Designed miniproteins, single chains, continued (5). Designs and how they scored, part 94

Each design is a single chain, and the fold is of that chain. pLDDT is the mean over its residues in the fold that is shown.

## One batch from the design tools (miniprotein)

Design m19481
Fold by ESMFold2-Fast:
Structure m19481 (fold): chain A 62 residues (1-62)
Amino acid sequence: MSEETRRALRDEIGDLIAEHGPRISPATARELARRFGVSPATVRRLAREVVAFRAAALAAQA
């Protein structure tokens, strides 16, 4: 997977989490995996990273 693809996928995951909260459904993970040509496991791993990052940012403001 290219770094550009990873960045674009991370950005889309970030938008979904911002709009729908920190839970990403297995169906959404499969859709993103199909669109970006990666495995659903890769999408779920990146989603966990984005969730952790946003949770840490929120905690820092509290």
Scores: mean pLDDT 76

Design m19482
Fold by ESMFold2-Fast:
Structure m19482 (fold): chain A 59 residues (1-59)
Amino acid sequence: PTPEQLVDAIKSAVEEGIPVEEAVRVVARAAGLDLDIEALSKAIEEGDFEKAKKIVEEA
């Protein structure tokens, strides 16, 4: 999956009512990636999707 697709998956989970940090953990686990859960959760919570995408790209 692309970084954009992973960020979109997290956004979809949050829209469904899953807490941001849990959504990030679930998507990271499903993709088999060791992501910075704290940094990515903060970017998503702030609505900074460009930063979120960059965090995923640098993993």
Scores: mean pLDDT 81

Design m19483
Fold by ESMFold2-Fast:
Structure m19483 (fold): chain A 68 residues (1-68)
Amino acid sequence: SMEEIIKETEELVKRAKELLEEFLKTGDLAVFEELIRILQELSEYAKKSEEVKKLLDEFMKEFEKHFV
């Protein structure tokens, strides 16, 4: 259901934030690769759901602050 997809998306965004913080702390490329994998999965869901796109866009604004 859409509610289950949104809940899973929120959990994936939370994990992405944790991985970003760990990568910034450690510089571990394996952590960064896992982060990119999650972002790719979220991007696919975002193509089919405006709610998922909103959650991903909010995370990407935080992500960009660290690399731009």
Scores: mean pLDDT 81

Design m19484
Fold by ESMFold2-Fast:
Structure m19484 (fold): chain A 69 residues (1-69)
Amino acid sequence: SHMEELKKRLLRLIGEILRLIGEIFELELKLKDPSLSEEEKKKLEEEIKELEKRIKELQEEMKKIEEQL
């Protein structure tokens, strides 16, 4: 049913968000390395920002699904 498909999509979005949070955590741990160059720090910070943007997009998709439930 359409409702079951929406619930499955919601669970997949939750799983993807958790994975992205884990990736951000790993990148934040890398940023704590005092041997990193300024270029390497900027690249890691940019990667974190892109992941945070992706999480926000997924959260907006979740809201749209919840409105249909």
Scores: mean pLDDT 88

Design m19485
Fold by ESMFold2-Fast:
Structure m19485 (fold): chain A 81 residues (1-81)
Amino acid sequence: SEEKKKKAIELVDRAGTLLVLHAPERADEVGKLMREAVKAIENGDYEKAIEYLEKLRQLAEDAGNTRAVELLKEAIEILKS
């Protein structure tokens, strides 16, 4: 549904903002993964979206950004439902 897409994109945007705020040196990597994830969500390609979001989640874990990890996990669960 469009509401499901909107909720997932909102969570991705929030996570990406936190990642860039706390690790600005990773902004290019985060931006690329966010753009690909959002594009896949908008196209209804949830399997591809989840792959990009799992990469963002791993990046967030490596950066120690617990809040970004939780937001990305929530986005992934929404897309799996």
Scores: mean pLDDT 88

Design m19486
Fold by ESMFold2-Fast:
Formats: C-alpha cells, structure tokens, sequence
Structure m19486 (fold): chain A 77 residues (1-77)
C-alpha cells in the first residue's frame, strides 16, 4: 500500500539509505491517487525530508520537497 511505502521511505531516510529512499519516492510519485489521507502523507514526507537534511542528502531532500508540493497541489492543501 501507499501507507507502507511511506513508512519504508521514512525508515530508508532515517538510515541514510539514499538509493532505497529515491526508489521508494519514485514509486510513491506513480501512486499518488492511492493516498487516502493526504495531510498525514505530507506530514510523513516532511519527517523524511528532515532525516535527509540530517544526513546532508540535498538531492533526496529536494526530491521529497517536490513530492510534498505535488501532493499538496493534487489534494488542494
């Protein structure tokens, strides 16, 4: 599920697993229509972005920020 992908993304970001996080982010981007709670999804993505920043992973942080904005646009947040 998309919720499982979000939890996996959080774990990958917390662990500094750049490649896994980017792969999961790409899968989430393809499946945005499956998001049931967009406000909760944005909150989880913001948490993942903070982990990316803590690991000094600017590329991952930017990709997560772009997905946050895409979710907000899609769901009118």
Amino acid sequence: SVEELLEQLLEAAENGDHETALRLLAELRKRLSEIKDPEAAVKRLEEAREFAKRHNDAVLAVEIEELIEEVKRKFGL
Scores: mean pLDDT 89

Design m19487
Fold by ESMFold2-Fast:
Structure m19487 (fold): chain A 61 residues (1-61)
Amino acid sequence: SITEQSQQLTDEHNRRLGELIDRLNEATKAGDEEAVERVGREIVELHDEHIAQMDALRAQS
């Protein structure tokens, strides 16, 4: 169902976001500016991907 697909997309997004936040915190603690910038970009990309996936799912409703 669309509800189940929405929940799965949200759960996967939250899991991946949590991993990126952990990586961002480790890079920040290490003073690795290159890694901080890279992970920051990945977080933005993940956010955009999630919005696109949710919009596509809603369009099928």
Scores: mean pLDDT 86

Design m19488
Fold by ESMFold2-Fast:
Structure m19488 (fold): chain A 55 residues (1-55)
Amino acid sequence: SEEEKKKEAIENGKEVAKLSVENALELGDEEGAKKAEEEWKKTGEEQAIYNALNK
């Protein structure tokens, strides 16, 4: 159950991050797209897992 929550949280977070990157790229903001991707890798995954397990 906890492992399933982690996987679901990571997948949902990846989709949100992907949309943020795509939106930035559509606006021609490659630097913004890079920041969104790095933000997900640095803290987003950990926060998504933490929230899923502590709700």
Scores: mean pLDDT 78

Design m19489
Fold by ESMFold2-Fast:
Structure m19489 (fold): chain A 71 residues (1-71)
Amino acid sequence: MEEEERLAREIEERIEEILKTANEEEFEKLRKEVLEKMNELSRKGWEEEPFEKRKVVELLVQEEEAKRLEA
């Protein structure tokens, strides 16, 4: 569980970084890192509240859409 706890913490930190990112390159890095860590937790059988997962995905999609519109 130590590794799973670490991954969950890292995901939360990366989400905060995504929300305040102004650099497109950093945004893509953080987005991919969060998705990879979420996938890792899923593979380990980690249970996350659907609301939390949906919130993260919605934020990532919204930011990605905004980025593409501005590009």
Scores: mean pLDDT 61

Design m19490
Fold by ESMFold2-Fast:
Structure m19490 (fold): chain A 58 residues (1-58)
Amino acid sequence: MSAEELFEKAREAVEAGDIETAYRLAEEGVRRAVADGQDFVAALERAAEIYRAGKEKE
């Protein structure tokens, strides 16, 4: 999966209330983005959005 696909699945997991899966997918998304040579700060910001949304649902 691409980093974009991982972040999309993480957001879907938050919407479904599966917060543990969402956090894991967000972490994989950041690692994949770095491996693919993408902007690390942008990837980290996307992961932070997912963590914030997940905390609201906990």
Scores: mean pLDDT 80

Design m19491
Fold by ESMFold2-Fast:
Structure m19491 (fold): chain A 98 residues (1-98)
Amino acid sequence: MALASLLITTDGKNAEKVRDIVLEAAEKAAERFGGRIVMVATFVSKDKNNPNKKIATILVTLEAPSREQAEAMLEYLKKEVEEKTKDLNIKEIKGFVS
């Protein structure tokens, strides 16, 4: 068992749109690589540089049968999300395998 996690940070106003993109990409990744979604979370906080602005962080975690499949799922997920969000203001995107 291995876990693949993707964390993406955007403007708060884009939170729902980015979450929907991440969820769809995660479902496709899970189907392709024989994994499953174990968690999807959205956090909204104030921007440290501007308290009148909100930042949204979306976290998705998938479980895979092996570390190699988790790494492959994460690469697919990250590429799909990057392509679908290219016209949105994305501040950060990070991937982790555990």
Scores: mean pLDDT 84

Design m19492
Fold by ESMFold2-Fast:
Structure m19492 (fold): chain A 78 residues (1-78)
Amino acid sequence: MDEEAEKLTEEAIELAERGADAAEAGRFEEAERLFAEAEELAKKAVELASTEEKAEKLAKKVLEAVAALAPRVAAALA
């Protein structure tokens, strides 16, 4: 279960990175779709974590990835 949660977290981060790339390219509809898919996978990963500690670690990974991508997306939207 935790291995699946970790894999879903990695997939969510990858989709978010692809979303940021799409936004920078002006493909905002594609970016929105990718971000929505990333959010769904991240939520599922946290729910599948077998312990609160593991869930918190996965949530932190997602938050750190989003924080790193946010300036790129904001610049693309400006």
Scores: mean pLDDT 79

Design m19493
Fold by ESMFold2-Fast:
Structure m19493 (fold): chain A 94 residues (1-94)
Amino acid sequence: ETIEKTLEPGNELKEIELPGKGGKLIFTSDQDIYLTLCCVESDTPLEVHVSTEDKGFLLYPGEARTVLLPAGKEVIVTNPGDSPAKIAYIATKA
């Protein structure tokens, strides 16, 4: 399953559940933003890839990371675990 979210910069923390078994969450924006991602709950590390970067990274439960999401690009979060994961995120103006 794939969930798509178009982000607008704000200061509000949002939460989403990402399905297991390779479920994907795709973040996009029409303007440059800083996207802060937190893995609140997951059976396995989440796989995060910014489309502008060759190498993805792992986001472990309890970790948060901030990435630049340029206008028209995407950040993909994949849940390789069997159970749904809980993700918190916030988009701020770059």
Scores: mean pLDDT 83

Design m19494
Fold by ESMFold2-Fast:
Structure m19494 (fold): chain A 69 residues (1-69)
Amino acid sequence: MSVAENIDALLEFLEDVMKTSSPEKAAQLQKLMDELREIKEKLLAGEISEEEAMKRVQELWEQALQIMK
């Protein structure tokens, strides 16, 4: 799976989580989703490497897990 495809899968997962989240958690998840979209845009534009994109995605995923607690 490409890094871009992995980002798309995470966005779909987080969108589903937002549907059952409190407004406060949904707002925090929306910010992370916006950051994931920015990472994908930069990756597709060749502004960042796949390694850098994956590192940023991993950091955002860890933040999402903390929000979902």
Scores: mean pLDDT 83

Design m19495
Fold by ESMFold2-Fast:
Structure m19495 (fold): chain A 92 residues (1-92)
Amino acid sequence: SEAERLAARAEELLRRAEEAAAAGDYEEARRLLEEATRLAAEAARLAGDDSGAEAVLIEGRYRLGELLEREGRTEEAAALREEALAALAAAA
């Protein structure tokens, strides 16, 4: 399905973002995380939890929040981390 393809692409981008961050390329990591969260959100909209997109969206938002904090974008970082933690609590 379209949702499964979007979720799979988001997972790929999330892995590439980890690689970029490990290499110290935080600008590339941020761009990849922004794209991953956009694709995961669209997949979740189309198929909910059935696509696996919610887990990718939670992880992507948390990691993006960490990078935004490094950039001094503290308000945006806090919002993304709060969303990720709330979603994790709801999944328990």
Scores: mean pLDDT 82

Design m19496
Fold by ESMFold2-Fast:
Structure m19496 (fold): chain A 57 residues (1-57)
Amino acid sequence: QLEEDIRRVEEAVRTVGEAFGASPEKVEEWIKLARELLEKGESVDLAAMRAARVVMD
């Protein structure tokens, strides 16, 4: 489940990041933080949203 959730977050973050014109560096930072949140027990949706709040404005 965790590996699948990580994969889903990576795909979602890359798609949204590209749509918003985010730099590759910001996209990778967003994925890294979202993965850490997933490993701490956050859901895919909440992990992606919380990471976005920190990395993106």
Scores: mean pLDDT 75

Design m19497
Fold by ESMFold2-Fast:
Structure m19497 (fold): chain A 62 residues (1-62)
Amino acid sequence: GENRKEAEKQVREKIKELLEKKDYEKAQELATGAARNAKEAGDEETAEIVEKIAKEFGLKVE
């Protein structure tokens, strides 16, 4: 839905901005935190999307 696509866009843009600023630690924390929070909420689809975005930017997701 529209809300999910907006959330995906916001996560992608925030990670990109942090990486462009060379704030790799915050980018990693954002990716890890978003994926973890989605999994804890039972939102596996959002967790998978966040993990894909993180991998596209070369970030770790565990």
Scores: mean pLDDT 77

Design m19498
Fold by ESMFold2-Fast:
Structure m19498 (fold): chain A 61 residues (1-61)
Amino acid sequence: AEEKIKEALKKAKELTKKLKTAKPEEVPKLIGETLNAIGDAIDIAIKAKNLELLEKIAKEV
């Protein structure tokens, strides 16, 4: 569970880096993909019933 959360957060960080150099037309799509990656990390933590992981995700967002 924790490993999958780390991968999802890493993907979100990479998408955030792409946002800094993205064309205005690409920004809405990249924002959506970033939010989906964060949402996946939260969903994994909830399904694992691990509140500590959920709080850790909230602090990194």
Scores: mean pLDDT 72

Design m19499
Fold by ESMFold2-Fast:
Formats: sequence, C-alpha cells, structure tokens
Structure m19499 (fold): chain A 63 residues (1-63)
Amino acid sequence: MERKGKIVKAIIELYEKHGDNITAEEIAKKLGVSPEEVVKVINELREKGIYTLEDLKKYAESL
C-alpha cells in the first residue's frame, strides 16, 4: 500500500482514539515516516476539501 494510504489510515485511527489534538509529528512517529510527508498528505487532503474525520473516512474507502 502506498505511503499516502498508510498516513490517511493512521490519521483516522489517531483522531478516533485521541480526538483532533494530534500533531503531524505523532502521526509520523507511529508510521516511521518524516513529519514533512505527513504535512504534505494533510495539505493534499485540504486541497480536496477534506477537513472532517467523516470526510477522511469516505476518502480512505476510495483508496
């Protein structure tokens, strides 16, 4: 699975468990990727209009 899909799934998991008070650094640490890669994915999601956990879950179903 591409790194982008892994990052999206990790964001969903962490947001469901801890709420939206999760940093890109925490997501990066969980996945063993750079915080810059996580920020890039988050910015791509924002460009697609994906801001809520529910929208993110729908997006992840398409991956």
Scores: mean pLDDT 74

Design m19500
Fold by ESMFold2-Fast:
Structure m19500 (fold): chain A 55 residues (1-55)
Amino acid sequence: SMAEREALLRETRREVRERVEELSATNDPEKFEEEMGKLHEEAARRTRERLEEAE
């Protein structure tokens, strides 16, 4: 259902937000940029998987 998919997307966004907060506490801009790239790929993959599960 749409409501279930939106709930899963909200959970994914919350997880991403928490991870970004952890990374932003690091004073290493090179690591931050690399980890942000990985986070984007991971979030996209998790979103796809969760949307498939919500069918």
Scores: mean pLDDT 72

Design m19501
Fold by ESMFold2-Fast:
Structure m19501 (fold): chain A 62 residues (1-62)
Amino acid sequence: SNKEKYAEALKKAAEEAGLDGEKVRELYLEDPDISSKELAEKLGVSQSTVEKVEEKAAEILE
């Protein structure tokens, strides 16, 4: 599904950024409407870091 494909893309993008990709994937699947700010707070990183990960995930889906 599109949701699962994006979750896998987020995992890969997060791993490339040195983050816990499994945790990012799980947080998104638990709440697909999760904001970049809330995701950043849960991961202990800056919102700009999460925004870069989300942008990279979109590129992976292309």
Scores: mean pLDDT 84

Design m19502
Fold by ESMFold2-Fast:
Structure m19502 (fold): chain A 62 residues (1-62)
Amino acid sequence: SLRPSDSEIEFEMVLISAAVYASLGRYDEAVAVLDRGIARLADDPALVAELRARKAELEARR
């Protein structure tokens, strides 16, 4: 399991990567980045909930 600071860094990196793909219209890649982030952060329900919300927003924009 990741330590809290490591989980926060991973979360930010996932959001940045997903945002970059989404800004390029590459929604499939953005969603894939979020799915990998959810799997890696599975032991943190709050971070998982935030990534799931971001994924739902991107899916709605397809």
Scores: mean pLDDT 82

Design m19503
Fold by ESMFold2-Fast:
Structure m19503 (fold): chain A 83 residues (1-83)
Amino acid sequence: SEAEKALEKAKARIDAGSTLGVEIYIRKAVENATPENRDRLIAGLKELKARVEELLKTSKSPILQRNARRALEAIDEAIEKLT
């Protein structure tokens, strides 16, 4: 689905050590959520949250740390909207 593809792109960015476009992909995942894929998206967002928290802990860049915190806020808001 488009929602699952958007979430996969967000995960790929974080795994590459980048926050670029992550908030856009999170919003796209929420906008394309269906009742049928909601639980899978929530699980995927929780997994993405763990990856962003790891990036935040390992990063030495203040800018990347700030962007990672914004991504965490976007993930938490997305989970709340889906529940």
Scores: mean pLDDT 85

Design m19504
Fold by ESMFold2-Fast:
Structure m19504 (fold): chain A 55 residues (1-55)
Amino acid sequence: EEYKKFSEIERKLLEAADNGDVEALDKYIEELEKYDPGRAPRFRRLARRAVEGKK
């Protein structure tokens, strides 16, 4: 089901953001764009803020 794949990618995205792994973060954002390109800008913005929040 779609939600399962989306949920897995979202979890990995959050882990990458928490670890400050920009390369993994970018990779998972790209994966999310494949499932929901219309919301991709929102996810990119949230991920960027999460990474910057740890700086």
Scores: mean pLDDT 69

Design m19505
Fold by ESMFold2-Fast:
Structure m19505 (fold): chain A 77 residues (1-77)
Amino acid sequence: SAKEEEAKKYNLEGAVLLKEGKFEEAVKYAEKALELDPEYWEAYETLGVALRALGKEEEAEKYFKKAKELKKKKGLV
């Protein structure tokens, strides 16, 4: 769908921001991706990585678990 493609674009930008060390901006872009597609497991991974980089380890772990659950649902693990 158009929303799923838009979510992918936001997550790709979030991944670029992670590589640039712009962790707060990466969080915002990953959150926008998840607003568009709440089952987009890659966006939960992006969000988790950004939150871990910001020292929010407990919150990051919750999102990594959510990503893993969605990957299992899709047969990816």
Scores: mean pLDDT 88

Design m19506
Fold by ESMFold2-Fast:
Structure m19506 (fold): chain A 93 residues (1-93)
Amino acid sequence: SDLEEGKKAFKEGNYEKAIELYEKASKSKDKFVAALALNNLGKVYFEQGNYEKAIEAYEKALELLKDATDLEGSVALVSAAVNLSITKRELAK
């Protein structure tokens, strides 16, 4: 999947390829897959030092996860919220 290929590209340090694949995955009709892709897109932008783009991606992930009641959705929501908090702290330095 684009999400899994994006994770591989990110792990290999290919940020350009990871961004391309995560942006594609973020358009998934599956809101959970789209939210995971946006959370991972935020992580790529964070590693690049682009905190503004990272915040935007994390906030979009949280919007998709706001009504999550299952364990997987709740874990993804907490992950995106923690990443958003860390990124806002870095931007404020």
Scores: mean pLDDT 86

Design m19507
Fold by ESMFold2-Fast:
Structure m19507 (fold): chain A 91 residues (1-91)
Amino acid sequence: AMPATSAPKTVTVGGQTAHVVAVREGDRVRLFVTFDAPPSQPVEVYVDGKLVATGTGSTLEAEFEGAPGQHTVTIKVGNSTATVTLEVPAP
């Protein structure tokens, strides 16, 4: 099957603007979190309350198993937290 891509979501966390997009690859979903500027603090990314990625820099990538529909993505930069709802495409 061809990969299906979610509509990008934009969120502000710790004074940084982040863009979130998901790409379905069969039963797996790839999540991309891209910041307009690299955060000065480590980043943690959670999907439905589960930690899926940690790192530093302007782009983080994660994989998770996700049913089609709405999933909650939480991004933490230092002590700042932001949450966005992402629509994961069907296979």
Scores: mean pLDDT 80

Design m19508
Fold by ESMFold2-Fast:
Structure m19508 (fold): chain A 83 residues (1-83)
Amino acid sequence: MRLSDEAIAALAEAAEKLHKVPGGDEAVQLLMRGFDEASRAETLEEAIEALRKYGDEARKVNPEAKETIDEAVDRVIEALRAQ
């Protein structure tokens, strides 16, 4: 599945914010894995499940960045549903 420019922008903004938080690099790595898996998904449901799965793991690794992680995941999912 091709991700929209809006979804890519949402991830870039989250990455910038997460780089300022201890452990944020690990959260960014997990979100990038979710994004990659979502881009290879054949269905919208599989793409959303991949994003939520890696978003949950990123939040577990860096709970202090929960708000930024949740915002990024939600914005990407909204962009995918709007396609």
Scores: mean pLDDT 76

Design m19509
Fold by ESMFold2-Fast:
Structure m19509 (fold): chain A 56 residues (1-56)
Amino acid sequence: SALIERALELFERGDGSGAGALLSHVDVELAKEVGELIKQGRYEEALALLREAAAK
């Protein structure tokens, strides 16, 4: 989950697009959902999803 932790850090610093790109190499399904949330400006929902994935 180191890459998911990295993606979470990118989101926390405001780099949502970089976080989404990184996730595409780890989990395509998660990357799609997170990418859609970012596209819609739903950063709080994207962060919640990433926190769950990073914690597992």
Scores: mean pLDDT 76

Design m19510
Fold by ESMFold2-Fast:
Structure m19510 (fold): chain A 85 residues (1-85)
Amino acid sequence: AGVEALELALRRLAELRAEAEAALAAGVPEEEVNRRAEEEARRVAAEVAEMLGLADHSPEAVARALAEFAAANPEAARAALEALR
């Protein structure tokens, strides 16, 4: 569950980053790109929170839970990051 949640979060964030970079390259204003990215990041946080069974779906709570998991499972965190490169 924790590994799958971390992989999902990293994959979704990589997709959001690629979309943001493409939009900026196409001339979309930075403020509009940032607004879109923040909204999508909140949606991703809610999805990851559901996978982890968290009552708090905020990006802050999700980031804390994922950071705690990564600290407890550094090999799994490294593998998830490598899978995205």
Scores: mean pLDDT 77

Design m19511
Fold by ESMFold2-Fast:
Structure m19511 (fold): chain A 69 residues (1-69)
Amino acid sequence: MAERKQKIEQVLNTAKAIIEGGIKAGYSREEILEMAEAMVEQLSEEYGLSEEEKKEIIEEARKYLEELF
């Protein structure tokens, strides 16, 4: 359980870093979301996360983007 939570947090933190970097670089909300989603999909496959866990990470990343943008 703890290791799985750690992996989920690592993927989410990576998505948040992409969001922050994209905002600073002047990318559109749509472009930033596409980049963040693509990275979450790739890392979730590498870490063996479920489709449900992947969806939760994407939803949290989307919420973070909406608050900052």
Scores: mean pLDDT 82

Design m19512
Fold by ESMFold2-Fast:
Structure m19512 (fold): chain A 86 residues (1-86)
Amino acid sequence: MAERRRAIAEWLVEGVEKLDLSPETLEKVRALADEFAAATSLEEQMAKLREIGDLLLSSAKTPEEKRQIAVLLTAAALELVGADIE
């Protein structure tokens, strides 16, 4: 369901915007989130989540930021692969 993927992407971006990251990193995350929302297979969607995770973790300055990123990515992955949020 495309609307569900868009909702996950928007939720991820909102969570990431609360982190102390550069505007340049946020722009890249938004682009990857759009690619995630456009992905039509679970494999492509998981690959895009991995790319977002790699970008965010490489951009994180503190262990606390890495923890927050891990929580956001875990919640998004669980939502994508079968957590019922209805």
Scores: mean pLDDT 77

Design m19513
Fold by ESMFold2-Fast:
Structure m19513 (fold): chain A 60 residues (1-60)
Amino acid sequence: GAKELAEEAAKFAKKAAEEKGVEEAKKEVGEKFGEKIQSLSVDDANYVSAAIAQAMNDAA
């Protein structure tokens, strides 16, 4: 579900941002999770995207 995807994507985004920086993390998140996020409802896509953004902000 969207919650599990948000947890996985946020964890990935945080680690990528810590290791490679926020710009590279955004690119890698888009490549790995972008299609899955686009397949969600608007509310679920917004939930996952917010979790990713928060994780990257917390890593910076």
Scores: mean pLDDT 82

Design m19514
Fold by ESMFold2-Fast:
Structure m19514 (fold): chain A 94 residues (1-94)
Amino acid sequence: SREELLKRAEEWLDWLDKDGDGVLSREELLAFLRKLFPDLSDEEIEAMVDGLLAELDKNGDGVISKEELIAYLESLSEEERLGLIGLMDQLKAM
């Protein structure tokens, strides 16, 4: 489901980027991650967004390119894909 996760992320990022400018705001990232991880708390989702912005947004303008976000998610999935899937399954079982 790594390929499905990335495909859904791409489809959502394209949908969220209604202006076609290729960047995502903090609000768009929050909405995206809440949909991608429905079992996580608001506090955990906010921490993920803040972490992504701190890592990728070196200018501090509060936006991230779609390409940078996809590359970051793919990087996480390469190393942690089975652990992430297992964690998601565990969260759904709770």
Scores: mean pLDDT 62

Design m19515
Fold by ESMFold2-Fast:
Structure m19515 (fold): chain A 53 residues (1-53)
Amino acid sequence: SLLSKIGKILRLMGRMVDEVLALRRAGAPQAEIDERAEELTKKFKEEVKKILS
């Protein structure tokens, strides 16, 4: 169902936020945080395409 798909997308967003916050808490340099955020954004787009297909 559409609601189930939206739930999966929201969980993926939450995981991305958690990973970025974990890097900040670990004292990672901003450049490394930005690089990881770019990777997570790419993976998010791929997973959203799978969920919505």
Scores: mean pLDDT 85

Design m19516
Fold by ESMFold2-Fast:
Structure m19516 (fold): chain A 108 residues (1-108)
Amino acid sequence: HMAQAEREADAAVELIEKGNSPVTRAAAAIHLAGAELLADSEEQRNELIRRVVKRVATRLLGVKPEEVDKLSLEEQRKILLAILNGRYDEALEILQKATGKSREELLA
């Protein structure tokens, strides 16, 4: 199950990176739901979410990966939801509040 869950999570990241449209975001949300459903345990689901948020935050938002690692799972899920809704400024605001750092300090 885990290998398929990882493929679904990877597909979601690729769709988010491909474009900021409602259609690509909806497709990404469906793949993320599939990844969570296919994960064998809560620990595996949590790890998939952490990996997705880290990849999207670093590649799409330009955030340093170590700053994402400081976030709680709940904060990471909020960031992911903001991104899936096309609310990139909201995602950065969550990062700022969680880390106590400015946008300049968060960006690579």
Scores: mean pLDDT 80

Design m19517
Fold by ESMFold2-Fast:
Structure m19517 (fold): chain A 82 residues (1-82)
Amino acid sequence: MKELEEKAKKFVEENSDEEALKKAVDNLISSEDEEERKLAAEVLKVLAEKGYEEAKKIAKELAEFFKKVGNYEIAELAEYAA
C-alpha cells in the first residue's frame, strides 16, 4: 500500500487532475492487472483527498454500480477511493 500511495502521488503530480482521473477510471474498470487496478484506486483517493470533487463523486458512483452488478473487488477499491 505505501509503495502504491507514493506511485499514485507521483502520477497525480505528473498529470493534470482531469487526465489523472480519466486514466485512473479506465484502469480501474478495464485493466486485467490487479496491481494496476489497485494503483488506479490510490490515484482516485489522492485526487479526492486533494479536493477534486469529481474524483470523489465518480468513485462513489463506481462503488454503487459494481456492487449492483456483483463485482465486489472493483466495488471495494472504488469505496476505498471515495
Scores: mean pLDDT 84

Design m19518
Fold by ESMFold2-Fast:
Structure m19518 (fold): chain A 82 residues (1-82)
Amino acid sequence: AVAAAQARLRAHAEALAELAETDPAAALEALRAEAEALAAEAPLLARVYVLGAEAELARMAGDEELAERLFEKAREAFAELL
């Protein structure tokens, strides 16, 4: 179950990354909408998803230090989910 949820969130993040190349504002809105929907059902999972997506956006913007910190926080939040 956890592995399947992780795969689904990763696929969604990949779709957001593709959208961000053509329409960054739409990608940010889609991220917020998905995070809000997930937060209602699984707040810890939503937090992991948001941190991971923000980390990827930071990396794309060239902020490697912020990306590394956000990925580390996402991993810690994921450990709490298990």
Scores: mean pLDDT 70

